# Designed miniproteins, single chains, continued (3), part 56

Each design is a single chain, and the fold is of that chain. pLDDT is the mean over its residues in the fold that is shown.

## One batch from the design tools (miniprotein)

Design m10062
Fold by ESMFold2-Fast:
Structure m10062 (fold): chain A 75 residues (1-75)
Amino acid sequence: MAREIAERLRELGRGLAERLRELGLEEEAERVLAAVERLARAIEAGAPREEIERAAREAEAVALAAGEAGREAAA
């Protein structure tokens, strides 16, 4: 399950990053990929719950910021 969850997260992250790159938001795309990878690695490594939750909050914050930038670029 951990590997499968991690791969699913990476797939979702790649999809979002691709959309951001289409809008010219390469830096935001890289931040999303980095945050998702940190979360996926923590899950695969069986990190403590607190560490996984912190990585998840960080990934969510990065995704929300990228979404805001995407809306501005698309306007």
Scores: mean pLDDT 82

Design m10063
Fold by ESMFold2-Fast:
Structure m10063 (fold): chain A 60 residues (1-60)
Amino acid sequence: SEAVEAGRRAAALLRSGGDREEAGRAAAEASALMGGTASAAELAALPADEQLAAARAAMS
């Protein structure tokens, strides 16, 4: 599903030390596809471990 793909993209970006802003956007996209309300800006402001947790939650 699109939510799972977006969540995997966010997790990959976070693990590789890539763009945290892009990782936040991907996590927010995954959350939105699952009916969540988290904004990309809010997720991008979180520490990396919390961004990864949000991405994992969006994938489940």
Scores: mean pLDDT 63

Design m10064
Fold by ESMFold2-Fast:
Structure m10064 (fold): chain A 67 residues (1-67)
Amino acid sequence: ERDELQRRAVELLERGKEAMSKGNYEEALKDFEEAYRLAEQAGNRVLATEARKYMDEAKKKIEEKKK
C-alpha cells in the first residue's frame, strides 16, 4: 500500500512537471498537491518536500500569468 502510494506520488510529480513545461500551471499545481498528499500518507518526507517545492513554483507561475 505505501509502496503504491509512493509510486503514484512519483507519477503525479512527473505529470506535474510536464504540465509546467507546457504552461499549464493550474493543472501542474493540482498534480503536485495530490503528489504531496500521497507522499505524506506514504511517510516519504523527501518526496513530500520535493512536491511542496514544485507546488510553490507552480503558484508563482500562476500569479505571474495573471499579471
Scores: mean pLDDT 83

Design m10065
Fold by ESMFold2-Fast:
Structure m10065 (fold): chain A 79 residues (1-79)
Amino acid sequence: SFQDDLQSLGDRIISSTSDPQTRTAVDTFVRRLIQRHQQGLPIGRSILDTSRDIISSTSNPQAQQSVQQLGGQIAQRYL
């Protein structure tokens, strides 16, 4: 399912890093995308809006890059 795929992709990134800000950013990104999908919102718009909001909320480059990478992986799979 969409939810299982996103949780799996996000967990892979979270398990590969000890940086708590990156772990929090990725977890937040996954949860918000799942919530928006459950609300019937378009996945492409959700990736753009949610990644922008998370990236703008942190100065941590690893967190920013990890969210962008995950967004790209989801876009490649579902768009």
Scores: mean pLDDT 89

Design m10066
Fold by ESMFold2-Fast:
Structure m10066 (fold): chain A 73 residues (1-73)
Amino acid sequence: SVQAQIDELRERLKNAKTDAEYREVAAEAAALGRASPDPALREEASGIRGQAALKLAKDLIPANEAIAEELAK
């Protein structure tokens, strides 16, 4: 079921340790969201995608903040 695939993606996200693993989870969550007709399942998939993207962006957040501060001067 789609719910079982979402639950599997949550476990994979919890156990992910590399950029490649986070990208894979995000891509599969996006695909599940697009394929699912159920709005609740789409929201769950979107949440997993967002969490994976946030993990990938951790190293970029300080750089983006520094750029924003420089542009504000």
Scores: mean pLDDT 73

Design m10067
Fold by ESMFold2-Fast:
Structure m10067 (fold): chain A 80 residues (1-80)
Amino acid sequence: LEKEKEELEKKIKENPSAEGYLKLGQTYLKLGDYKEAVEYLTKAIELEESPLAYALLGEAYRELGDDEKAKEYWEKAAEL
């Protein structure tokens, strides 16, 4: 996971993409780096909205203790 994170960061620096940001956000979420997960998942959504990106953002906010934002983003995921 740590090595995966480093490799993804290098790829995104060379060619930023919604898919790249989504994968990086998911990797940070798995590592417990929830603030960084929120940052990169938000960048992914800014480039291209997806149910998966919103669902993962909801999970990150729940882990941070922000239940209101978690609910908001999970509702967004369900609407798509």
Scores: mean pLDDT 80

Design m10068
Fold by ESMFold2-Fast:
Structure m10068 (fold): chain A 62 residues (1-62)
Amino acid sequence: EEERIAETLRRLGEVSRRGVAWQAANGTTDIPAELGAEMGRLLAEIKPWADAQLDADNAAVA
């Protein structure tokens, strides 16, 4: 599962970079709806893992 999360984070970085490049090329702050949807889906996929990591970090500190 860690490999899947790492792959999802890598893809999120790629989608983000593509969005920034598209914004620069088109002189706008908007991104294509499909890129926005893919970014949202990838964020949703890592959210449970990110929440679990935050909980583990808080438990280690407390």
Scores: mean pLDDT 73

Design m10069
Fold by ESMFold2-Fast:
Structure m10069 (fold): chain A 76 residues (1-76)
Amino acid sequence: MLPEPSPEARELIKKGEEYLKKGIEAMRQGNLDEAEKYFEKAIKYFDEAARLGSYEGDVLAALAEIFLAIVKLEKS
């Protein structure tokens, strides 16, 4: 079983999830520039959580990177 994430990692995951949700909402509304900004912010928080040993941070960062790639493709 993976070790429990630190309180700091949990806070980073929570912030990342907030930005991931905002990015998805922006995409749904067609606001691709805003979505890109939110997904980049989500990735940063999830990467920081992953650096603190959060497996959840690694998984969520990968998910956010997929959404960011989709947004960039839609803008091209």
Scores: mean pLDDT 84

Design m10070
Fold by ESMFold2-Fast:
Structure m10070 (fold): chain A 105 residues (1-105)
Amino acid sequence: SSFAERMQRRFEEAEREHEEASAEELLEEARRLLEKARELLENAKSVEDIEEAMELAALAAWFAERALEKGGDREEVERLLEEAYRLYEEAMKKLAELTGKKAAP
């Protein structure tokens, strides 16, 4: 619920700030968020770092989907969505490792 509440706020804020953004601008923001998520995940040392990477990956997916609605390149959108889902899954695995619940044999 805390994660869902943070994501809802991020989506609402993104919608307000990027209401008039072009498809190209939305795709660029998706790429920026994915690069930041990847860097955070690669250097993650805490649950908070991993959670932020998950939030950024989910937000990047939102921007990619919004870009598609505005006529953005479908192949590029699909590629960005695939990367976002992949980063989100990797973050979930790292979160499990740090919490010790399903990280070890």
Scores: mean pLDDT 84

Design m10071
Fold by ESMFold2-Fast:
Structure m10071 (fold): chain A 65 residues (1-65)
Amino acid sequence: MAEEARKLLEEAEEALREGDLEKARKLIQQASDLVRQTAAAGDLATAAELAERVAELMKKLNEAE
């Protein structure tokens, strides 16, 4: 779960660098869903770390519009 979220965030960052904003948004949403599932499973520390990365990429996405 957390590993998959990290991979999706890496792919989202690459999509942002390539200018594929639609792909980046979709990947960030998928990663965010996995972060919520990680928190629901009780891994609050990992979920908090990944949520911070999600927020950072969302900020980059908004700046790239």
Scores: mean pLDDT 81

Design m10072
Fold by ESMFold2-Fast:
Structure m10072 (fold): chain A 61 residues (1-61)
Amino acid sequence: MTPAEVAGGIAARDAVGAGKDLTLTEEEMQRLGESFNVTPEEAAAGAKAEGARRGVKVTVI
């Protein structure tokens, strides 16, 4: 499992728990990327992919 997939999984789990579509900022993607040693684009792609698997809409603004 890639670091980007792990980061995306964490973000998607939080969204599922909240019962809402997840909106993430570019700054949040940068922080996730720094935490998991991946680029912000990789973190965003991972979050969207994992969100889709869990039925959550992930939007990055």
Scores: mean pLDDT 68

Design m10073
Fold by ESMFold2-Fast:
Structure m10073 (fold): chain A 81 residues (1-81)
Amino acid sequence: ALSPEAEALLLELQAVMGEMADIVEAGRARGSLSPEEWARFRELAARGRALAAALPDPALREAYLADLDRMEAEAERIAAA
């Protein structure tokens, strides 16, 4: 079972990734990210990576970092379009 501290990190990480997903979905629907959306996404991605890196379970850490990598790659493609 996860410690209360690890559960708190995971809940915060899920909230951060939810906001990142909302930005990506809006950008995908529009075919572009505004400079403000891209700046916000980068702030959230940095926060998400810090939270994921703090997770004590290596398997969860690797899984969430991989998900963050996929989200960042998609956001970069939308921003470059």
Scores: mean pLDDT 87

Design m10074
Fold by ESMFold2-Fast:
Structure m10074 (fold): chain A 110 residues (1-110)
Amino acid sequence: MDKELLERAKKLFQEGSLLLNEGKFEEAVKKYEEAIRLSESVDPNSLLLAKSLAALGRAYDLLGKKEEAIEYYEKAIEKLEYLIKTGDEKTKEEAQSLKEDVERRLNYLK
């Protein structure tokens, strides 16, 4: 794994989360999109990628962009289901918890 790209992706995810908490949803979207690009290039099945997809869905949800929110929540669920099936015990626990949160949010949009 490219450690430098992974650390950059983690930092972008964290920056996006801080912006989301500040109500800067459009800026959060940009940070999460960059985190997704870097995470996907390192490992297309990582927990960081799944978390970034879920966070992007949440940012679109908060912007009132329902169709985009649904798209990214569904992409996050797909990655999380893979991680629940194939991950180690800790990854499975984290993926299951995040999947439950994402499915709850998705149900409110449908």
Scores: mean pLDDT 88

Design m10075
Fold by ESMFold2-Fast:
Structure m10075 (fold): chain A 64 residues (1-64)
Amino acid sequence: GAAAGAAAARAAALAGGMSERVADSLGQGTYDMNADAAHGRAAGEAAVAGDTLAGVGHLLQGGR
């Protein structure tokens, strides 16, 4: 579900050395995307599968 994907993305981002604020932002974004579009579900699944750091890296660079 969206909430589980968001929590997993947040936890993986923290494990990858990102700040709590960034991890919370990613988690919230993953939840919203997962609830709204197929690409959000793919992002959540990638986060759970261990590709969270690559996904978070892209979000951080794109967000700047």
Scores: mean pLDDT 61

Design m10076
Fold by ESMFold2-Fast:
Structure m10076 (fold): chain A 90 residues (1-90)
Amino acid sequence: MVTQNELDLLAEVLYNRKLGDTLFSTEMDPILEKMLKLFGMNTDGYFDEKNVEAVKRIQALMGLKVDGYVDDELVEAIRNMTEEDIKKVE
């Protein structure tokens, strides 16, 4: 099951990222890898087109503007996702 700490970590890593940005360095957190995979994102350390598409799915699910950009509103939405919300984004 997904915990609040795991959602918070994902939200922090994605915050203000743009296509081509680095998500993490050589010290990949296993929890972060789990969360990226769960949301259908690549674990190659970059915010790529597949990660942008996953962000857009979350934005659509949460009723937010679908622009692929992780702003403060989307960070709070990710942090407040329920198990039911998570099932809808995969």
Scores: mean pLDDT 73

Design m10077
Fold by ESMFold2-Fast:
Structure m10077 (fold): chain A 77 residues (1-77)
Amino acid sequence: MSAEEWLEKGDKAYEEGNFDEAIRYYEKAVELDPDSLAGIRAYFRLAVVYHERGDFEKAREWGLKAKAALDKRIAAA
């Protein structure tokens, strides 16, 4: 399964309100390809899900990882 496929599974779980499953799938997308657009999107999705769960510390941590990955990709363009 590709990072894009894991991201899609995460998005579906999030739409269904299954935040624990969404987190698991987004983490798989990041693990497979953290520097891809799918991986960067998964970092941002993780920040959103943790914020919805009230875990603002983890939301901030994932948001910073998302920004770092995006900045790295822009610098490589």
Scores: mean pLDDT 84

Design m10078
Fold by ESMFold2-Fast:
Structure m10078 (fold): chain A 68 residues (1-68)
Amino acid sequence: AAEKLREVADELEKEGFTPAAELVRNAIEAYEKGDKQKAASYVTAAALLLVSEGKFDLARRVVEAFNA
């Protein structure tokens, strides 16, 4: 989960989706602190932002990275 989330966050930042990248980074921090519920909330927020911008493949990759 955490490693794949870092990869997705870096890709989002590179592509200019900075708000979504920051939400994924917040999810990583929450996950590493043991707060899986808070991490899931950040992942959901990032996915919804990406869906709102028509980036369905990136949204799916964020969710899949968290579930790995």
Scores: mean pLDDT 83

Design m10079
Fold by ESMFold2-Fast:
Structure m10079 (fold): chain A 69 residues (1-69)
Amino acid sequence: AADAHDARAAAASGEIVKRTNEVIKELEKTLSDPLEILTRASEITAKENAALGREAGRHQVEADRLRAA
């Protein structure tokens, strides 16, 4: 039996990687400098990860507490 939280964390990591690749490809069409593309992608990924982490954490904590009871 897999820990549902562990499974969701792994799935989220995979989704983030896929989305990061898509963002890089889109930026590559707008920007020609690979260094600038990497810098922008890093900034976008960090911002999105922070926001997603906060939202997911809120739901996870609430669900975990209710299910644990």
Scores: mean pLDDT 66

Design m10080
Fold by ESMFold2-Fast:
Structure m10080 (fold): chain A 99 residues (1-99)
Amino acid sequence: GSMTLERAEKLYNEAGIALGRGDYEKAVKLFEEAIKIFEELRPDHPLIADAYDLLGRAYEALGKTEEASQAFRKAAEVYEKLGDEIRAKHARERAEYLQ
């Protein structure tokens, strides 16, 4: 399919629904696809940090602690670039807890 910001936002929303329903493997795939489109088309997009945080939660639910830690570290980096120190701190603490 075409890469558009609208497609990335739709994938992000579908991933969130999958996560909420406990469909963690589907959530991972949809968040990864959304992140790829956001990073390619608009690397400063505010949803990138939230997508990495939620991707980390999906990996954590699957018991994939290393992948979860990596996703939370990426979320922290993006939140910090956005000036969101509180969410950056929480993402860092969650990554450290999983190591």
Scores: mean pLDDT 90

Design m10081
Fold by ESMFold2-Fast:
Structure m10081 (fold): chain A 85 residues (1-85)
Amino acid sequence: SEGIALANQGKYEEAKKLFEEELKRDPNNAEAKLYLGLVLAMLGKYKEALELFEEVIRDFPDTLEAKLARIEKKRLKEAYGPALE
């Protein structure tokens, strides 16, 4: 929750580091992977964000996180699609 709290405060670089450490300890944390993707998108790292959303959809297909990742992937492609090639 510390990573989410930092992201809600706009501290995206600090939030990124916490989510990366959470995923290093637990690579199957769908929530941390989704939020890392969201934070990367806020930092303008759209391609990396897309890759994380695609991983959540692939690895956790029947979760709320996968549903949210599909929505965020669509939004990102609609807003920045030409820059993601």
Scores: mean pLDDT 85

Design m10082
Fold by ESMFold2-Fast:
Parts: C-alpha cells; structure tokens; sequence
Structure m10082 (fold): chain A 120 residues (1-120)
C-alpha cells in the first residue's frame, strides 16, 4: 500500500511560482498514476494535473494549461507539480493522489494536502 506525503505549499504573490513535492512510499511496483487535485475554499477538489507512473502520459486541466508542469520519478517515489504565473483563483488546498493496483484492484491513496495562498 502507498503513503503520500506532500510539501512545498505556502503564500506567494500573484504572478509568482511554486513547486509542490510529493513523496510516495511503500510498494511502488503497483503504482499506475498520480494526480494533483485542487480544492478551492468552499469548492470541490478537481484534478489539475496527472501523470502515469512510467511518466509517458500527462494531462492538464484547461485552467492551468501552460502554467503547470507535472513530473514523476517512480523509482525514487517522487512527484512534482510546478505552478507558474499564479493567480488569486489558484488559492486552494492541493492534494497528490497515488493510484495503484493491489490484488488487481485499483486503489487510490490521497495525501493530507498542502495549502497554497496567492495574494493580489
């Protein structure tokens, strides 16, 4: 089973940049993908960036396209989300979710989340 520990949140000015880091520990052989979710204050968590465990396929939500870069090192168990040209609307709790197969069942393991605040 996986464990997800996130870091790299904080307060930044509008137009700034921030890198969120996720350490994925445990049995990494079953790791299929990771997705970063953005949960704004009072709103639902929505995937903003996703990458397969082999790093070959990536996806981005339209609202962060051109401003986000996701990467993964499966062997090291580290995933990164770089956010640039931040907007006040990017203020949210960000979660990394690890997806993996355990006994041929797809399981997902979310981290605790990291807070990002963007000031005007």
Amino acid sequence: MFEVTESGGGTVKEGGSLTLTSKISGDKEGLVAVSWLREPPGGPGIPVASITGDGKKVGYAEEVKGRATISIDKEKGTAYLNLSDLKVEDTATYYDVAFGLVDNVLRFVPGKGVDVTVLA
Scores: mean pLDDT 81

Design m10083
Fold by ESMFold2-Fast:
Parts: sequence; C-alpha cells; structure tokens
Structure m10083 (fold): chain A 54 residues (1-54)
Amino acid sequence: MSPEEAFERIVKALTAAGVDERRAREIAEGLLSDIPNPTQQDIDDTVRAVVGSR
C-alpha cells in the first residue's frame, strides 16, 4: 500500500488498541522510515508488538 495509506492504517490500529494519537504517529513514522510500503501484515505485527509487548 502507499506510505500515506499505511500511515493512516497504523495510526488508526494503534489508537483503536489504546495508544494515544501522538505516540501512534511517532510509531508509524518509525515503521515507514524502515518499510516505506508496508503490507497489512507488517501493520498488524507492529500493533501486536506495541500493545502485546513481552
């Protein structure tokens, strides 16, 4: 997906999981810096890592 679409999806997924919007945007920027065109799986894995951290 496009970087803009991925950014929106990451922010929405993280905020839906209880992460505040500012922190969600910071996480999205970090992921897109490493993976400019992430898949839905990359987004899901990122959300799981953030909210289900070991």
Scores: mean pLDDT 78

Design m10084
Fold by ESMFold2-Fast:
Structure m10084 (fold): chain A 78 residues (1-78)
Amino acid sequence: MVTLTGTVVAVEADPNLVVVRTDDGRLLTAVLAPGAELPAVGARVVFEGEEIGLGVKGTLTADGRSVEATVLPFPDFA
């Protein structure tokens, strides 16, 4: 079980994804289920899930709404 908390810093509608800055300063990308409502930039989020391969699948809760999401580490191309 993985629990992440943070703030939304960016959202995109295609694909439905949210970039979250975690409380420890990391950047993570959450891909939301198709048709899910995107949270607002600046919204607080809580993600709860389980590790699968190279990501974490679970539930992202923001603004009182919960949606299925897969969290991937932000790519480091440096």
Scores: mean pLDDT 74

Design m10085
Fold by ESMFold2-Fast:
Structure m10085 (fold): chain A 71 residues (1-71)
Amino acid sequence: SAATLRRVAIAELQRLGFSEAEAEALIDEGLAMLRAGASREEVVAYLQSRGLSREDAERFVDALETIAAEE
């Protein structure tokens, strides 16, 4: 479910050093960008600007696209 994917994504961001609130804000902004028609690369660039590596950002965009499709 989208809720399960969101919870897993939050836990992984916390492991990378983000607080739960910061992780939730990153997920919410990424989802908002995708819903507004932002490209995958624009969302990757946003996540990298917030401290994720390119590899981590690309994996999280995959999760965000799945969450957006289910919500």
Scores: mean pLDDT 84

Design m10086
Fold by ESMFold2-Fast:
Formats: C-alpha cells, sequence, structure tokens
Structure m10086 (fold): chain A 111 residues (1-111)
C-alpha cells in the first residue's frame, strides 16, 4: 500500500525530528546534532522516489528542505543559539507536513 509506506516513512521522520529537538534542548555536542540532522528527510524522499517518477519533484523538495535545515542548525549552533536551532526544526516539521499532504493528494489523483 503506497499510502501506508508514505505514512510509515513520515512517522519515522517525525520521530527523528523529536530526537533532534531533545538533543538540542540538552545542548548535546554539535557533531551529534549535525549527524542526525543530515538525514532526517532522506528515507521519506527515497519512499517518494520509489512510488514513481511523478513524485520526483516532491522528493527533491524534501531533499532541499533537509539541506536547508542542516544549514540553519549549523549556523545556529556556531553562535550557540539553541533556540534558533529548535525554531529551525519546528519550521522544517511544518514544511514537511505540507509536502506529505501534497504527496497524499498526488497518490489519490494517480488511483
Amino acid sequence: DPLARLERAYKEAKERIKELKELVKKKAPSSKIMELAGGVFRPLAQVLLELGPEFRPLAQRLVDLGLELLAEISEALKRGDYDAALKALEEAEKRGDELVREAKEKLRELE
């Protein structure tokens, strides 16, 4: 079931964001935060690519979102601004929610 695969990958991405938020709140080493942040949307993007070529633009937008998140967290951590890193994670989660909504709509159109 393509929808079930997408929902599982999205749930996993949200759990990774939750783990990242906990690490940022605990002021974990920047290397540990950056390691986890670099892959948060990658499995979700891969699931979209496996659903078909019609999902490639949406998968690319998820990859771009992940790279933007990584850059924003890196800059925040360089200046010791853990609150800015948390805001970047919250914004990425909201944008991820919107991309998953678009993917679900596209799946319904391709039924």
Scores: mean pLDDT 86

Design m10087
Fold by ESMFold2-Fast:
Structure m10087 (fold): chain A 56 residues (1-56)
Amino acid sequence: SAIDQLAQERLEKENQALEYLEEQMKKQGLYDEEAIKKLREMRKQEIEEWKRELLA
């Protein structure tokens, strides 16, 4: 569906932003793998909630 496509595109953009952040953190010696994993989970949940609200 169009909503599934939009949710997937948003997830991909958020993941790209987190990959960029991860690379910057590694360059600065501030990398925290667990923090990045938590951010990815949180953004997935936000997108799923957004999707549910659009279908409500």
Scores: mean pLDDT 81

Design m10088
Fold by ESMFold2-Fast:
Structure m10088 (fold): chain A 68 residues (1-68)
Amino acid sequence: MKKAELAIRYAKSAVETAKLLGDEEAYKRMQELYERAVEAAKSGNEDEAVRLAQEAMDITVEAIKKKK
């Protein structure tokens, strides 16, 4: 559905942001969550895909706050 697709797109943007910040640890964790969200969406588990994408976004927000 549209919600899972939008959440995945936002998570992808968050992953790219973490990459630009140079936070390698956050980038790896978010990439893993993003990949899992995509797989959940392909399997029809929309709610799980949205949840995993949200977790990736939360990690990005924390990485930005931690920067200074």
Scores: mean pLDDT 76

Design m10089
Fold by ESMFold2-Fast:
Structure m10089 (fold): chain A 69 residues (1-69)
Amino acid sequence: KITPEQARRIAENMAAGLAKDDSPTVKRVAVAELQKVGLSREEAEEVIRALEAGDVERAIALLERHAAR
């Protein structure tokens, strides 16, 4: 499970990465990293969608909600 601090760091790092390179390869790597911290593929894709929308706070909330279960 991830901590709130880890969730924020993950979301901020991924947002910065996607802002510079939103290629399919970078998105696939981001999904794989989220799966390593316990998210399903569908949950990871939802986080990436929030980051693509520019909503880092939503991405953090999604990561924290998953960690709370």
Scores: mean pLDDT 77

Design m10090
Fold by ESMFold2-Fast:
Structure m10090 (fold): chain A 92 residues (1-92)
Amino acid sequence: SSKEIIEKLKKKLEELKEIKEELKQMKKTASPDIQKEIDQTLKDIDDLMKEIEKAIENKDMDVKKLLFIDFRYISVRSGYLVIKRMMERERR
């Protein structure tokens, strides 16, 4: 159902907003190398959020586009987890 797909896309947007705020906070104490990784991930999040917003606005239910959004979401979330691990390793 298109309504269920839109709800799932909206949930992804809220989760991406949360990750974005966490990355911004991490950047304040991160080393220069981790700051570069954070900046790249923030850019990827912004690009993905814009695509999801367009899909919601246009009610674009193209299966292939939705699958690519899912794969990019997984990629962004994986990058976030890598950054968290790098932060933990630099702590001590």
Scores: mean pLDDT 86

Design m10091
Fold by ESMFold2-Fast:
Structure m10091 (fold): chain A 66 residues (1-66)
Amino acid sequence: GKLEELLEELRRRLIEEMGVSEESAETIVRLIQEGNLAVLDSLIKEAEELGDEKTAKLAREIKELL
């Protein structure tokens, strides 16, 4: 569904754009899927501080679907 597509794009961006390891990206996505909004909010803030507006927008869209 839409949520699963956005989560996969987020996982890819964490690895490719933010330099996160594959294991860490998988853990972050899993925590978000489990409803850990604190992880999601921290990610939005970090993406905004890095100027990665696309990752920040993706994370906000995911938050709206949870």
Scores: mean pLDDT 86

Design m10092
Fold by ESMFold2-Fast:
Structure m10092 (fold): chain A 61 residues (1-61)
Amino acid sequence: SSLEQQIQQVVDQIRKLSAELAEARAAGDEERARELQKEIQALDDQYAQLVDQLAQQKAQE
């Protein structure tokens, strides 16, 4: 489904940003680390919403 594709895209983005967060922390770049952490939190929220939507869609089958 389109929801499953959106979930996969969000997961891929979280993985990429998590790697960048680790790099920023290793470099001592606190400003970039904070920015990346905010983006990851927003993606985590989006992931939760998409998973809930997929569960609702499956319940209607």
Scores: mean pLDDT 87

Design m10094
Fold by ESMFold2-Fast:
Structure m10094 (fold): chain A 76 residues (1-76)
Amino acid sequence: LNEEVSEGILLMQVSVTELALRRGRMSADEAVAAVEKTLAQMKKAGMSDEALERMRALAVDRLRRVAPDLADPALP
């Protein structure tokens, strides 16, 4: 897959999650679950483990800007 396209799709999904988190309509745990679900779908689409780790780091960084106390052990 094109890395830039995959990153764009992930960022759109994370933006929706970020908005819900900012509005208090989603908990930090729910945000983590949404990120893991998106990463699982990307893995099924044939993304490599290296690319998945890069995407996880990107998603975690974006969400931590809104919820800095996001559970660290749940996002290895």
Scores: mean pLDDT 69

Design m10095
Fold by ESMFold2-Fast:
Structure m10095 (fold): chain A 56 residues (1-56)
Amino acid sequence: DEEIKKRLEELKEEASKDPELAEQYRLLMEELKQGKLTLEEVVLAMESLLHVHKLK
């Protein structure tokens, strides 16, 4: 879905500002490539991680 892909790109940009979040994003993308996660699951995981870190 275009909306999910666009959301993932926004989350990627936000995660790239923090090296720990960037590494987690990398790991989630590897899981996606291996078929272990869906795009929706990656987006939800990234949103969860960013929610914890956005209030730094």
Scores: mean pLDDT 77

Design m10096
Fold by ESMFold2-Fast:
Structure m10096 (fold): chain A 58 residues (1-58)
Amino acid sequence: PVDPAYVAAEEAIREYAREHRVAVPPETIVKLGEYLNSHKGKLSPEEARELARELVEE
């Protein structure tokens, strides 16, 4: 199923990877998916995007 929060977060990850020229490990995508699955009732799409930014931006 397509989760809007997950889609937005994945897009944010790809966006940051492109801008910062950083490879995104598959592990990052998996971790983000697990976080979204655990916090679906607590995470807004914007919060998911911010989390993706934190995971990628180093």
Scores: mean pLDDT 64

Design m10097
Fold by ESMFold2-Fast:
Structure m10097 (fold): chain A 70 residues (1-70)
Amino acid sequence: MKEIGEELNKRADEVLKRVYEEAKKAPPEDQPKIASELFKKYSTQLNDEFKKERELKEKIQRVIEELLKA
């Protein structure tokens, strides 16, 4: 029903929004440092979730491609 990619994109967008909002609250001198640290933290969290979802998506895509080529 719902596409897995659509939910994944929503999650990424929400993380980017949060990083931007948190960085913007900091003084201008600290904004680049805070943004960099938040990107690193959330990137690691997203990579773990992306690994699991990507493995499942790749499995499904390979099966579909083989069926379509057959």
Scores: mean pLDDT 66

Design m10098
Fold by ESMFold2-Fast:
Structure m10098 (fold): chain A 74 residues (1-74)
Amino acid sequence: MSAEELIEEAARAIEEGNYEKATELLKEAAKLAAGNRELQLRIIGEIIRLVGEGKTEAALEIAKALKEADEAAK
């Protein structure tokens, strides 16, 4: 599964109220999106959405994965 496919599946999981699945999919997408600014911004958009829905712990886990993946790629 590509980073794009993981982001799309995560968005579907959020729509279905499956935040656990969405969090794991977005964490994997973050690893694959390392060095890709456009994909990283899409993941950030989903993080903002999760914060808006009160899922702050999920959002923080994804943000941490995104930061760690980006730092590991440098």
Scores: mean pLDDT 83

